# Ledger of designs, part 81: designed miniproteins, single chains, continued (4)

Each design is a single chain, and the fold is of that chain. pLDDT is the mean over its residues in the fold that is shown.

## One batch from the design tools (miniprotein)

Design m14810
Fold by ESMFold2-Fast:
Structure m14810 (fold): chain A 85 residues (1-85)
Amino acid sequence: TKKAQQEAASAIAAAAISAIGAEELARLNPEAKELGEEARRIAEEVLELGKELDKNSDDAEKAKEIAKRARELAERAGRLAEEIL
């Protein structure tokens, strides 16, 4: 259980870093305003996943689903960063 929670927390942290990075790239590129807004929405979704993980601290299966969703959000943020560059 604790290992699954830690893996989910790590995935959430990675997704948050990716989303923040995309937002910062968009801030430097005025033409990328809409992509920056999408990166912000991803950051908000990551924050909600963190809240779900906290509410389900003893549920290993829920932690695995949260980790999967966090990885998907990290991939979306990475694609936005590529579009901004």
Scores: mean pLDDT 82

Design m14811
Fold by ESMFold2-Fast:
Structure m14811 (fold): chain A 100 residues (1-100)
Amino acid sequence: SKEEKIKKVREIAETLKKDVEYLLEMIKEGKISMEEAIESFELKMELVIKALEYYTDGDEKVIEIAREGKKKLLELLKKEDLEGAKKEIDETEKKIIEAI
């Protein structure tokens, strides 16, 4: 149902915000480099996009929105902008829900 798709999109977005917070904390503590964090996050975003594709029955508009969100999030991560990254995840979530 549409409600089940929205619920899954929201769950994915909430998990992604926690993952970004964790990655930036790992960088701050010197446990990983920025380059390692970006590489790991790029792989994670591909899995997120595949999950969104699966839960939205291959909705091409959802995939397009998620890919644009990935590009913006990578730029915000390179700037270590946690609040900007969380805001971008919320905006991308809203656009995906509106496209469903």
Scores: mean pLDDT 89

Design m14812
Fold by ESMFold2-Fast:
Structure m14812 (fold): chain A 61 residues (1-61)
Amino acid sequence: SDVEKQIQQVSEEAQRQHQQTVEQIRQQAQQNNTPPLQETIQLFRAMADVEARRIEQIQQI
């Protein structure tokens, strides 16, 4: 397949993972009474992890 097309597909999957991750963390924070600052930090770290995974997948193309 075209490399650019594969990169686009990986990026689209990463966007879906971002949405899922945000939803899951917010729900867990509510269940666990996580403080707002800690919830925000967890969200940012998780978003960074999704982006790092996107980079790794692109590097494997």
Scores: mean pLDDT 82

Design m14813
Fold by ESMFold2-Fast:
Structure m14813 (fold): chain A 81 residues (1-81)
Amino acid sequence: MKELIRRGATLTTAADLHIIAGDKENAKRLVTEAIELYEQAGVLRDQTHSMVAEASRMIYDDGVPLEDAVKAAVDARYEKL
């Protein structure tokens, strides 16, 4: 479960970056894969959006590397308690 959520967050963040770059084809593929992983993990769509938004803020506002930002956003949601 934890690995599925982390992988999903990585894919959704990557998809968001592709959308910003205008690469809709790769973005759509990545979002589809991430949704599948999140559904398998039992994560609601709203929770997915929150994690993606948090990772995006870390990348764009704080300059955190993609991999570290995704890990931090996922860990903040699921490692406390």
Scores: mean pLDDT 63

Design m14814
Fold by ESMFold2-Fast:
Structure m14814 (fold): chain A 68 residues (1-68)
Amino acid sequence: FDAREEAAAARAPVLRELTEAAAAGDLERLTALVQAHDPSVTREQIEEHAEAMRAAAREILAAEAAAA
């Protein structure tokens, strides 16, 4: 993401969807979102990170929900 204005507008919904997919453990959704960003990333690579990402994503979503 090259421009800060475009990054702020475009990345916010993408990061939210990525976080939600990670928290849910939805590997297909997570893979699709990651591959849209970097198509070289495989499902297997995402699976290797999925447990840690799920835990972190759940904390982020819980904090977001509490703040809302």
Scores: mean pLDDT 70

Design m14815
Fold by ESMFold2-Fast:
Structure m14815 (fold): chain A 55 residues (1-55)
Amino acid sequence: SALAEEGRRIREEALKKFGPDDPEKVSAYMDEKVKEKYGISAEEFERLAVREILA
């Protein structure tokens, strides 16, 4: 789905910046980007992406 693909892109961008061994920075970056673009938390965004896949 489009939301799941967007989530994957944001995660890959975070991994590129901070590396896979820094999960706190990766998580914080994802939260910031999702809030900037959608005005919601990364957790809420993930819930919506899962719902879109199931729809």
Scores: mean pLDDT 73

Design m14816
Fold by ESMFold2-Fast:
Structure m14816 (fold): chain A 79 residues (1-79)
Amino acid sequence: ELELLIRAGKRAMFRLGDRYGLSAGRTSGMALATVERIEERNVRTVEELTEIVKEVSDAPDEEVERAVTEAYEEELRRA
């Protein structure tokens, strides 16, 4: 579901922003950029979401993969 991937992407970006001590404005900007790319590319899978988060975030690939997986699982529990 596109809505679920959008929520997971935002959550992953906020997790990465918190971990690296980014400002609220910068973290929100990264979350917005992630959502825009998800919508533009008609993203359907967690793997596609992970690639977008890697593009927007400067975090190492392994940390992005962990953040996206954790965010997606959390959004599944909340849905």
Scores: mean pLDDT 81

Design m14817
Fold by ESMFold2-Fast:
Structure m14817 (fold): chain A 81 residues (1-81)
Amino acid sequence: SDAEFEKLNEEEQEIKERVEKLKDMSEALGQREAADTMAGRLEEQLIKNGDEEGARLSEEFKETMLKKAAEIEAVEKQLLD
């Protein structure tokens, strides 16, 4: 439904914003190379999903979004802890 699609899009925007923050923090902490690699992978996945005409509420798309959230959480934990 539209509501489910809008929820996924909101999560994607939040993930995108988190990636930008992680890039800034990686530079400040001197962990730029590792964080840039992870942030770059997340950005690439976001672009690929956004390039598709319409979001698919398929299992694959849902799994991709969940993985992106987990990757951002893992990077944040490594950089901030």
Scores: mean pLDDT 57

Design m14818
Fold by ESMFold2-Fast:
Structure m14818 (fold): chain A 98 residues (1-98)
Amino acid sequence: SEFEKLVKEIIRLINEINRLVLNNAPKEKILEKVDEAIKKVDEGIELNKDNPKMKKLLEDVRRDLELLKEAIESGNELLIRLASLALTGSAVVLESYL
């Protein structure tokens, strides 16, 4: 389905973000990918406006992406890594509902 393709894109972006974080990539590059992932999650939320359970899972992923963005802007490496781990958890839960 179109939604399954979108979720796979979101998961690929999250995996790329986590790899960039692990490799200490430039802040600007990580933020670019986080913003791209948020855009895809917002598309998923719109597609699921009539599915409250799926909408909530996507909103949880969106919140974790925003927390990662805030952590990156703070420059605190521990917070960045913790936010990245939380994001991975949300992505695994989202994938399990496909």
Scores: mean pLDDT 87

Design m14819
Fold by ESMFold2-Fast:
Structure m14819 (fold): chain A 74 residues (1-74)
Amino acid sequence: SEAEKIREEIKRVVEKILEETDVEEVRRLMREFLELSRRGAEILIEQKDYESLQKFVEEAEEMMKKMKEKLEEL
């Protein structure tokens, strides 16, 4: 589905953020992460797939924790 493709793209963006050292590129990737997350959630809401939406939100929260730990605690 399109939502699953967006989830895979989000994962790739997060992996790039965790490896990136250029501050401006990190900011660009963070904006991309937020935009993809918004679009994925909107698709699931329109499809009324609330179980997948719940999982999507939980996964996004876990990714945010990983990014915070890697970028702010290192």
Scores: mean pLDDT 80

Design m14820
Fold by ESMFold2-Fast:
Structure m14820 (fold): chain A 63 residues (1-63)
Amino acid sequence: MKEERLEELEKKEEEEGLSSLSKREQAALLLHDTKLDNETISELVGVSQVTVSRIRKEFPQKD
């Protein structure tokens, strides 16, 4: 994802809540904002670990 897209998802989560986002968008926000591993995020969101790994490659996780 582009940086602007990630900011949009963050703002939407703040205004409408996490449940208003798609599962992939929820995984993207969790990857950016948390230090959880791919397995934990996949379990929380209900997507595959492969999908989480692909999302992680689309934007860098902040240390």
Scores: mean pLDDT 67

Design m14821
Fold by ESMFold2-Fast:
Structure m14821 (fold): chain A 61 residues (1-61)
Amino acid sequence: SELTKKQIQLLMFQIAHDTSVYLSERAKKNGNDDLAAQLQKDADNLDKRIQELAQQVQQLQ
């Protein structure tokens, strides 16, 4: 169903977000500021998509 598909996408994006945050912090600790900034940007973009998908899941009931 469309609802199930959106719920799976939401979970996948949450995992991707948490992974990007983790890798960003590791890059920052290792002095790779450019990589850390790129990964933080990726995490921020994923957070926005997570919020949009969560709203769509609520609409589909």
Scores: mean pLDDT 87

Design m14822
Fold by ESMFold2-Fast:
Structure m14822 (fold): chain A 99 residues (1-99)
Amino acid sequence: SEEEKEIEQMKKDVEDNVDKIVERLLSRAQARVDEYNKLKEEDPEKGEQVKKEMKTLAENYRKNLDNIIKTLKEKLGLSDEVIEKIRKAMEEAANLLAS
């Protein structure tokens, strides 16, 4: 079916670009940590708001991790190696965001 062809293409795109996806996820998490570290010195009130948002995002990553991995495995059929890279990156990003 057309949907099966689209899923196969999405699978290929994720598998071919997993290292870039991981790098982007971790870089975005680090950028938020860097923003908080700057704001806590320059604008403590705004820094506390950013910290609260980061903590909420970390909790959402942890809460949804198993469902995201299940979807990637069951719907896209990604390899166990790719799944493990994504899982580790999401766990590392959540740890960074939780400070």
Scores: mean pLDDT 83

Design m14823
Fold by ESMFold2-Fast:
Structure m14823 (fold): chain A 91 residues (1-91)
Amino acid sequence: SAEEKALAREVVLIGAEVTARRLLLYLKRKYGTPEETRETAREALEALREAEARLRELLAQATDPRLRAEIERELAAIEELRRELEELLRE
């Protein structure tokens, strides 16, 4: 449906942002200072909290089992990245 297509589009955009933030963190770890890496990690962590909240709202609205599976997969990816960021910030 048009509604399901709109939900799927938003899921894709959230996934793209998560991927971009993971790449930026990688580049800062490799070429940046520890301070720049920590700041990038803090900004990413806040963005991931917002993305997780939005994906849970989308999951509540989604009826297509394939879209629901995609949202669950993206939530799992966010949880893994969030754990990595929280560990980095404990240093």
Scores: mean pLDDT 87

Design m14824
Fold by ESMFold2-Fast:
Structure m14824 (fold): chain A 63 residues (1-63)
Amino acid sequence: DKELLKEREEKLKKEPDEVDTLILEAEKNKESNPELAAEYARKAYELLGKSEEFIKAAEEVLK
């Protein structure tokens, strides 16, 4: 989602958060480097714990 990625970039620019950084990197690499994107998503998932939203996001990236 191009608009979502832009919003995440703007938010990260003002309030960088490790989890937001990992999610942003995962989204950037989702199509060009899916293995790297999966690793970033997995790390974000681990940092936040087992949130239902992140389980779904991690499943989509890890495919």
Scores: mean pLDDT 65

Design m14825
Fold by ESMFold2-Fast:
Formats: structure tokens, C-alpha cells, sequence
Structure m14825 (fold): chain A 61 residues (1-61)
């Protein structure tokens, strides 16, 4: 069960393997939360899955 829909609040370029590159305004489905401040997400526009830092997104719903 996804934890919710989150909006990207600023651009992020992936710095590690397994991360997604994000553009401000994209909507992400969050399905997991890591102890290191990362979220497991799916980009709703592209279908890509990966990790993103929590500080780059805000809960939309």
C-alpha cells in the first residue's frame, strides 16, 4: 500500500545508483521510507522507480 502522493518541490539530480532525477512539480507515489532520509518512490509521469531524498518532496495528499 503506498504511503501517499508527494510533489517534488525542487529539482534533484541523482548522485547514487538507484536514485531518480526529479523535476519540480512532478508527482511521486511513495511506497517505502528508509531510515537514512530516503523514500522509495515511483514517478507517476514516467513509471520509473527508485530512491529520492525526503527533503526534495512534500506530501500532496
Amino acid sequence: MPKGIYRVVKDYTRTRGGELTLKEGELLEVYSEMDDGYLGVRNLATGEEGLVPREYVEREA
Scores: mean pLDDT 79

Design m14826
Fold by ESMFold2-Fast:
Structure m14826 (fold): chain A 66 residues (1-66)
Amino acid sequence: MTVLTAEAAGVRARVEIDGLRATITLEEPASEEQAQAADDAAADKFIETLREQNREEYLRNAKLRA
């Protein structure tokens, strides 16, 4: 399990990554725009981590989301 922190628009998001699973938790109450920015930043870090560790699994997962 990997734990990362993403920060955007003054809000921190905790990202817990276990394989293809990610749990995103906002550390502070946020406006809708701040929450979206923090969630987007967390998602970017998660995707980057997946690309580094398992490019083929990332591509498979992208097809499932489409």
Scores: mean pLDDT 70

Design m14827
Fold by ESMFold2-Fast:
Structure m14827 (fold): chain A 79 residues (1-79)
Amino acid sequence: MRRLELTTLAQTAGLAAYEGLERARELAARAVAEAAKVSPEAAAAVRRGAEAGLALAEALEGSPEERTRAALERARAEL
């Protein structure tokens, strides 16, 4: 799996944080499952990115847009 594909999956999980943490967790789990179809390493990378992004989104104050942006940046850094 290429970094671009992993980034897209992590980005999808981060965007879901804008709609709510429960939905973000569901999309993160699906992204991990999709990455697992490619390789275990890809699944681990997406899981780390999603966990970091969700934790950051939950901790931050501010608008959903800012929280989502921070979550996406954090998720990308973990890839």
Scores: mean pLDDT 64

Design m14828
Fold by ESMFold2-Fast:
Formats: structure tokens, sequence, C-alpha cells
Structure m14828 (fold): chain A 70 residues (1-70)
């Protein structure tokens, strides 16, 4: 589920978070939370932790408008 992928990404477990998101995307490909969480994982990979944390907090709080703006 998305919450699991978010917690994995925040913990720096990027590869596990990517697997969880890939599975979630197969079940619900048009879920609006997919894009912000993928962006956050990308920012964790590139070392932009602050941006990643902001995206994940917005996504998990259901603030998808803020997540889309980042």
Amino acid sequence: LFDEAVELARAGRVEEAERALREAGKQQPNDPRLEPVWKAIYFYRTGEREKADRLLEAARAGDLETARAL
C-alpha cells in the first residue's frame, strides 16, 4: 500500500519503496498519489532529501495539490 511505500522511502530504503510503488501502480495505475511518491523516491536517489520529505508528507497527508506543485 502507499503508506508502506512512503515509510520505506523515508527510511532510505529506496529499492523496497520502488517495489511497493510498482505493485501499487499495477493495482491502481491512475492513483494520483503515484506520481508524487515516485518523484520523492527520485529525490532520495539524487540526494535531495528535503524535497523528498516534503513530497512524502504532502502525499501521505492527502494534500495532493501541494504534492503536484512540488
Scores: mean pLDDT 73

Design m14829
Fold by ESMFold2-Fast:
Structure m14829 (fold): chain A 84 residues (1-84)
Amino acid sequence: KKKEIILEAIEKIAELYAKRFGKTLKEEEKEWIRNSEEVHEKLEKQFKELVEHGEKELEKETDEENREFMKELIEIAKEMLEKL
């Protein structure tokens, strides 16, 4: 199910942001993501771009915590795209 795969990826990204920055997705944001087909299409495109260009950006990052965050973010995007 496409919606479930995208939502799972977004929840993993939200958890990653919560660990790194102490911020979580609001319930309103989760509901909007869940119900918007337009958002699903945009997220899929963004994840493809993240995977395609992520390694190049990762090489430019000098902060080790940011590098680890970016690596996990890219991995989540890659996993999501493989499940679609």
Scores: mean pLDDT 73

Design m14830
Fold by ESMFold2-Fast:
Order: C-alpha cells, then structure tokens, then sequence
Structure m14830 (fold): chain A 68 residues (1-68)
C-alpha cells in the first residue's frame, strides 16, 4: 500500500523532528499530521512540479511550528 507507506514514513519524520527539538506533544502531533499530508501529496499528485510546490507549502508550515 504505497500511499499509506508514504504517509507513515513522512509522519515518522515529523515525529522524529519534534522529538529532536523537544517540542510539545501538541506540536509533535501537528508535525506528524503535516508529514503525513506531505507523503500523500507526493504519491497522489501526477504533476511533479505541482507536487513539489504543495510540499514546499507544507515545509513552510512545519518550519513555522519549529521556529516558535
């Protein structure tokens, strides 16, 4: 199940980042959710440039959480 594997992998990266920076459980859940969404976009979007643009928007949101 390619979609779910991509979601899980990116979700785990979000959780690992939160743990590394010792963020709150709330921020960890937000980073996990954003990671999962990023994984979904990269697998389901056939237009690679569009997928990268959407992933960049999610990256910006993740950075904002980390820059608190």
Amino acid sequence: EELERAREAMEQIGKDLADYYNLSEEDKQKLAELGRKRGEILVTTEDRPKALEEARKINEEMVKIMEK
Scores: mean pLDDT 78

Design m14831
Fold by ESMFold2-Fast:
Structure m14831 (fold): chain A 70 residues (1-70)
Amino acid sequence: SEASLRREVEEAPALIEAAREAVAAGDVLALTGALIGLVGAAFSAELLGDEERAREILEAVREILAAARA
């Protein structure tokens, strides 16, 4: 439902924070879980027609992955 998609998108900021904390802690399992959730949130944003929100989420994922590689 659209309500489920909206809720998934609304969880994205908390998942971004969790992913950044996981990178800082070196917690690979927590990082993986947060990234899976963020990819889902980006797809949900696209399905809702919110291209800007999807782009913002994917930009955050890109930055998180760059930080994890450093």
Scores: mean pLDDT 88

Design m14832
Fold by ESMFold2-Fast:
Structure m14832 (fold): chain A 74 residues (1-74)
Amino acid sequence: SMAQLQRDINDSLVRMILGSGKTSENPQIQQLSEQIARLEAERFRAIEAGDLERAEQLRKQIHQLLDESNAIHS
């Protein structure tokens, strides 16, 4: 489905950011990456439980942290 494709793209983006920790070498970015990973795990559990409202709320929090990570890189 289109929703699944969007999820896969988002998961790939988060994974790339987490995987580039050595490139940034910034402790603040590392902390944000760890928090994003925890929220992604919670989002996955919410989806598995069928709690789509919670999953959407967690997605918004993840996007906010990604924006913060991008601002620090700049």
Scores: mean pLDDT 69

Design m14833
Fold by ESMFold2-Fast:
Structure m14833 (fold): chain A 85 residues (1-85)
Amino acid sequence: KLSIEETLKRLDELYKKYSPKLSKVERDRLESLLKQVKELLEQGKIEEAGNLVSDELMRAVLDGTSSPVYRQLLQEMSDIISETL
């Protein structure tokens, strides 16, 4: 199990790694998503945080304009959050 603190750290590392590879629209979406995910994790609402990422991943898969890099990032975020459960 990952602690909330370690989970938040890993999410920040993902943002640093992937954000330069994303379009401006995808970066803006990621920043909004990360803000909400971090707020939920800090409240101990781990399932809600995971659901928020899964919902965005589903939207991105259905949106033919989303990049493979953005989808990979969302999958890695989901995997990190699942290890917090």
Scores: mean pLDDT 83

Design m14834
Fold by ESMFold2-Fast:
Structure m14834 (fold): chain A 100 residues (1-100)
Amino acid sequence: SSQDQQNVDIANSNVRRAQRLVDGPVTPDNLRQFYDYVSRASNYLTNTGGRRTGRLSQQALNLVQQALQSTDPQQAQQLLRQAVRYLQRALDIAQNTVNQ
């Protein structure tokens, strides 16, 4: 539907913004911005692609929450990269669902 396509487009925009931050420095401000982008993307994907996209989006959000609790910047960055991979998978599934 047109609403589902809009949800995917908004999710994609937030995933791209998160992806730009993932290769940057692990600072409190960047982690907060990353969380905001992932949270927004997850909300739109959860409402669009069904249970599978919802689960992947929740897994991504959980990984970002773990990164926020990490005292190791290398571990935090690996968790953020994993979160983006889950969101990208959820986005691909949602886009394929809308295209059908």
Scores: mean pLDDT 85

Design m14835
Fold by ESMFold2-Fast:
Structure m14835 (fold): chain A 68 residues (1-68)
Amino acid sequence: MEITLEPQEVLIDAETLEKAEEYARKQAEGFAKSLKDKVGADEATYEVKVERVSPTKFKVTIKATLKL
């Protein structure tokens, strides 16, 4: 059984899209790991989307899915 959680959105400052994506991936990994441990799920996966909203600002959307 898979449960997809409500997306978490955050606005971040980064010099490049690549730096924003690195940060987003690290945050998503931490979030999924914490959630897996809290719920006792067998597996946790995540999807990250990064949108440039200005030259140095990026909107990051993190979606987590738990596998029970």
Scores: mean pLDDT 78

Design m14836
Fold by ESMFold2-Fast:
Order: C-alpha cells, then structure tokens, then sequence
Structure m14836 (fold): chain A 102 residues (1-102)
C-alpha cells in the first residue's frame, strides 16, 4: 500500500485527505441516478479508504489505472469524469506522500 493525498473537486468544493491505497482499492458502485462519480469511504477494518466509483466500465477502468499508476510509479495521477445530464464535472487527483524521515 502507498500513502497518497487525495484531492477531489466538485462544484467548487474541495476534498483533501491522506489515505492508504493499494492497486485493488477501486470499487464499483452502481449509481441509481445514472451519473458517474467517485468518493472515498473509510474502511475501518483495513485502516484505509476505498475509492468508490460509479458509472460505466470505462470510468472504472480510468480510476483503476490512476490508482495502479500512482502505486506503481509514485507519480501524481489525475482522472476526470463528466455527467452531461447534470452539467457536472469532477476531478480526482492522487498525489504520493513520501515516508516521514527516520
């Protein structure tokens, strides 16, 4: 697992939190409204947050690739989703956090 800073922008609101992620932390959730979105949900059993992604497989794959590339390369990754029905745009940025010095 890698510690990352998650920055999420939604309609002018900014969410920022440090979380532990692994390559398998992307979870698909069906959106009953038909929209596409993602959010971080606390996983108390594993002491980390799961990235919940709603919408089509293409958006899930993009989110999964961003997590995988962040874990693999240690580089900042960003993904963007748009919901044209709602006039909505959301961006998720994953920034690796270095280990604290010894």
Amino acid sequence: MLRVRVTRGVNGRRFEREVLVSADDVRVVTDSTGGVRWTMVEDPENDHYQLLVTGGQERVDQAQKAVDETVKTGKTQSVRVEDPRAGFSEELTLTPVPEPPP
Scores: mean pLDDT 57

Design m14837
Fold by ESMFold2-Fast:
Structure m14837 (fold): chain A 100 residues (1-100)
Amino acid sequence: HMEFKPQVEKTVELEVNGKTYTLHIEAIKITKGNMKGKLLFRVTTPAGEFEAIIDENGNVLSAVFSPEVAADPAFRDAVLETLKKLYPEIKKKIEEIGEV
């Protein structure tokens, strides 16, 4: 576990099964432990919460879902695809901003 202070925040809309959800995405670069140097994403949605660690090749290294999200694999997979699509933009923004 770690204190989560987002370096980048982004809001996007995602359509799954004909329904539109607003995703609030927070991203931080991990500075400690086995995942040092990777990006951690926290996603808040009306359907539940995700945390995921993704690399720049789109590999999901770790993912944690609220029970509501775990019960909807199609929604879960759509959010992960959205994070993969946004990864290069978010990584670039974090690298441009730095720590401050």
Scores: mean pLDDT 75

Design m14838
Fold by ESMFold2-Fast:
Structure m14838 (fold): chain A 61 residues (1-61)
Amino acid sequence: HMSREELEAEVDEALRQIALAVAKNIVKRDKSPETVKEAIEWLRKQGASEEDIKELEEFAK
């Protein structure tokens, strides 16, 4: 029986994964420094960890 807190944690994790995928798709379509910077800033506003930010930065190379 999943608690509300456990359910919220699972939803938050799924939303973080979706946010990273969206940011990667943006960068995949436009690798300009401006777009990469905007994608990183947007991902940070979604509550992404520094590990997620680094993954996006590596993907943008």
Scores: mean pLDDT 80

Design m14839
Fold by ESMFold2-Fast:
Structure m14839 (fold): chain A 60 residues (1-60)
Amino acid sequence: PSPEELQKQKEISELILEIIKKYGKEAGDKAGKVILESLKNGESLEEALEKGRKVGEELG
């Protein structure tokens, strides 16, 4: 993968791990799915990460 793709994967993984630690595994799993769907819909990484964080908080 490109350096940009690796950095993107790292940011996603770090956020999911943070959500798991703070709100539990189910919250992290849901956040990960929301991030992936957001990216599939052509939204920015920043938008995807924000949506994932909000979902994690809502489930915690």
Scores: mean pLDDT 81

Design m14840
Fold by ESMFold2-Fast:
Structure m14840 (fold): chain A 64 residues (1-64)
Amino acid sequence: ALTPEQVREFSAELDRLRAAGPLTDEERDAFVKRLVEKYPELSEEGVRDAVDAVNRQVERELAA
């Protein structure tokens, strides 16, 4: 589980991801690995799900 401070920081990183545009599979995997290393208390599945949700939303907005 994340502290409230870590949640805010993590959310800010996801917001920056939205601004950067959709990630490739390799970029997504690298980003997930980086976040898990930075927040070792997080599960890889949880981080991947969050990144995937952001990436899917960005892809849908750009495709619309």
Scores: mean pLDDT 74

Design m14841
Fold by ESMFold2-Fast:
Structure m14841 (fold): chain A 77 residues (1-77)
Amino acid sequence: SSETVKNRILIESTDSLATMLAWVLEKEGKKEAAAKIRELRDRSVRLGEENVDDPEKVEEIIREFNAEVKKILEEAE
């Protein structure tokens, strides 16, 4: 469905952005934060793919991902 396609784009965009963020953190010497972002990325992408046909669940997963990213970044400062 068109909703499934939109969800897949959101999941793939999240994966790409998290990968870039982890790379930047590693270049800044924040290795522990980079590792946490990669682990969170892998977990969130898996959950998103398992729920790709459920728009409400994908939205929840992305919201929780963004909240955890914020927490990891705040703890890394």
Scores: mean pLDDT 88

Design m14842
Fold by ESMFold2-Fast:
Order: C-alpha cells, then structure tokens, then sequence
Structure m14842 (fold): chain A 99 residues (1-99)
C-alpha cells in the first residue's frame, strides 16, 4: 500500500471514532466535551486535507499523532466526569488504530 493511502485511511478511521464519541458525549449531556471533540475534528480536518493535497506523509503522521493525543485528553476528561467505561472504550479504539 502507498504510505499516503494507509495514513489517510488511519486518519479517516480516527475521525469516525471522534464523531462517535462526540455523539456519545452529547447524548450523556457532556456538551463541553462534545464541543471540544467537534472543534478538534474541524481543525484536523483542514490540516488533513492540506497534507493529502500536498502529498505530505510526514504531515499526515503529525496530524494523526495530534488527533490521538487530543483523544487521550478527552478520555481523561470522561473519567473525571465519572464515565470510566466510555473513557476506556475510547482509549482502546485509539490504541487499536496504532496512533
């Protein structure tokens, strides 16, 4: 597989995880957490599109790493709000993507 195609697929899967957890957070009344995830998705979506258009695999790796780091921080906030199981599920999905 071409490196850019593999990285782009990883970023798309991570974006799907982010969308899923924003929806779950909002359904639980954790609007601040949902908004933080949505803001991260908007920011990284722009950086992702720029990296793909330039054919920059190193920039794609950087974007994926930052997305993963933000999701780890979101998991920590979910634990602080008493949602330990949801936090563990998020971390498992991020780890499974090899971020």
Amino acid sequence: MEEIEELAEKARKLSQVMEEFADKARSLGLDDIAEEIEKAMQKYGKEFRDAVSKGDPEKLKEVIKKMGEDMVKIAERLREEGHQELADELLKKVKELGV
Scores: mean pLDDT 83

Design m14843
Fold by ESMFold2-Fast:
Structure m14843 (fold): chain A 93 residues (1-93)
Amino acid sequence: MEEEERRREEEREKLAALAAKLKAEIAANPENEEVLKAKATLEAAIERAKREGKLEELLKELKEAAEELEKEGRKELAEIFREYAEKVEEEIK
């Protein structure tokens, strides 16, 4: 239980880091591959956040990532992030 308590804090950080890592990966990859990778990563992140009760944190990260992608001219990716953000919001309530 003690090790579980410490891991709860790190799990929260991992969700935020996953969103940041996804954004960095997207910036480095071709558009088509970025779209596929983003969808796969977002689906995995949502499943994890749903199990961990971290959907609100993920929603915030997805919205921030979408705004950054739009400013970078990655409109297709920004749209995907917004779409998944809506799914997360619906899952929350």
Scores: mean pLDDT 70

Design m14844
Fold by ESMFold2-Fast:
Structure m14844 (fold): chain A 65 residues (1-65)
Amino acid sequence: LQQMKDTIIQAIQNSSLPQSKKEELIQRINAAQTREELLKVIQSFVGSLSDEERYSFSQALEQAF
């Protein structure tokens, strides 16, 4: 779980998302206690993004994995 969190946080930091959204998501990821909870946090966050923000985030995740 920790390695997965670290990888996702790196992807977020490398994305072109607004800094406030990066900070919010990183805080929520760090609060997640299980893989299932982590995935739900990410799914919820993606649903709140604009099309351009979603594209940026997707690209960053692809580069991280």
Scores: mean pLDDT 75

Design m14845
Fold by ESMFold2-Fast:
Structure m14845 (fold): chain A 84 residues (1-84)
Amino acid sequence: STVEKVVATAKERGDEELAELIRRLAEAAAKQPDPSAWDEETKETLRRLLDLLTEYALKNAKSEEEKEHIEKKAAEIREEIEKA
């Protein structure tokens, strides 16, 4: 699956935490496809994954405008997670 390929890529890059978070979220989604029914631990996993992805995006941003855009989008996604 696409998720398994992403997990393998994260492990190959040495990011075991990212790989584990993706694996846990995929497992939770397979058991409960409705995000509104996810427990707090699953939501925390999603928030942590968003934080790590945001950090990677910011490290690769080429301009302050790109950084501001990334931070704004991350904040919007965090708000959506909180409302679910």
Scores: mean pLDDT 73

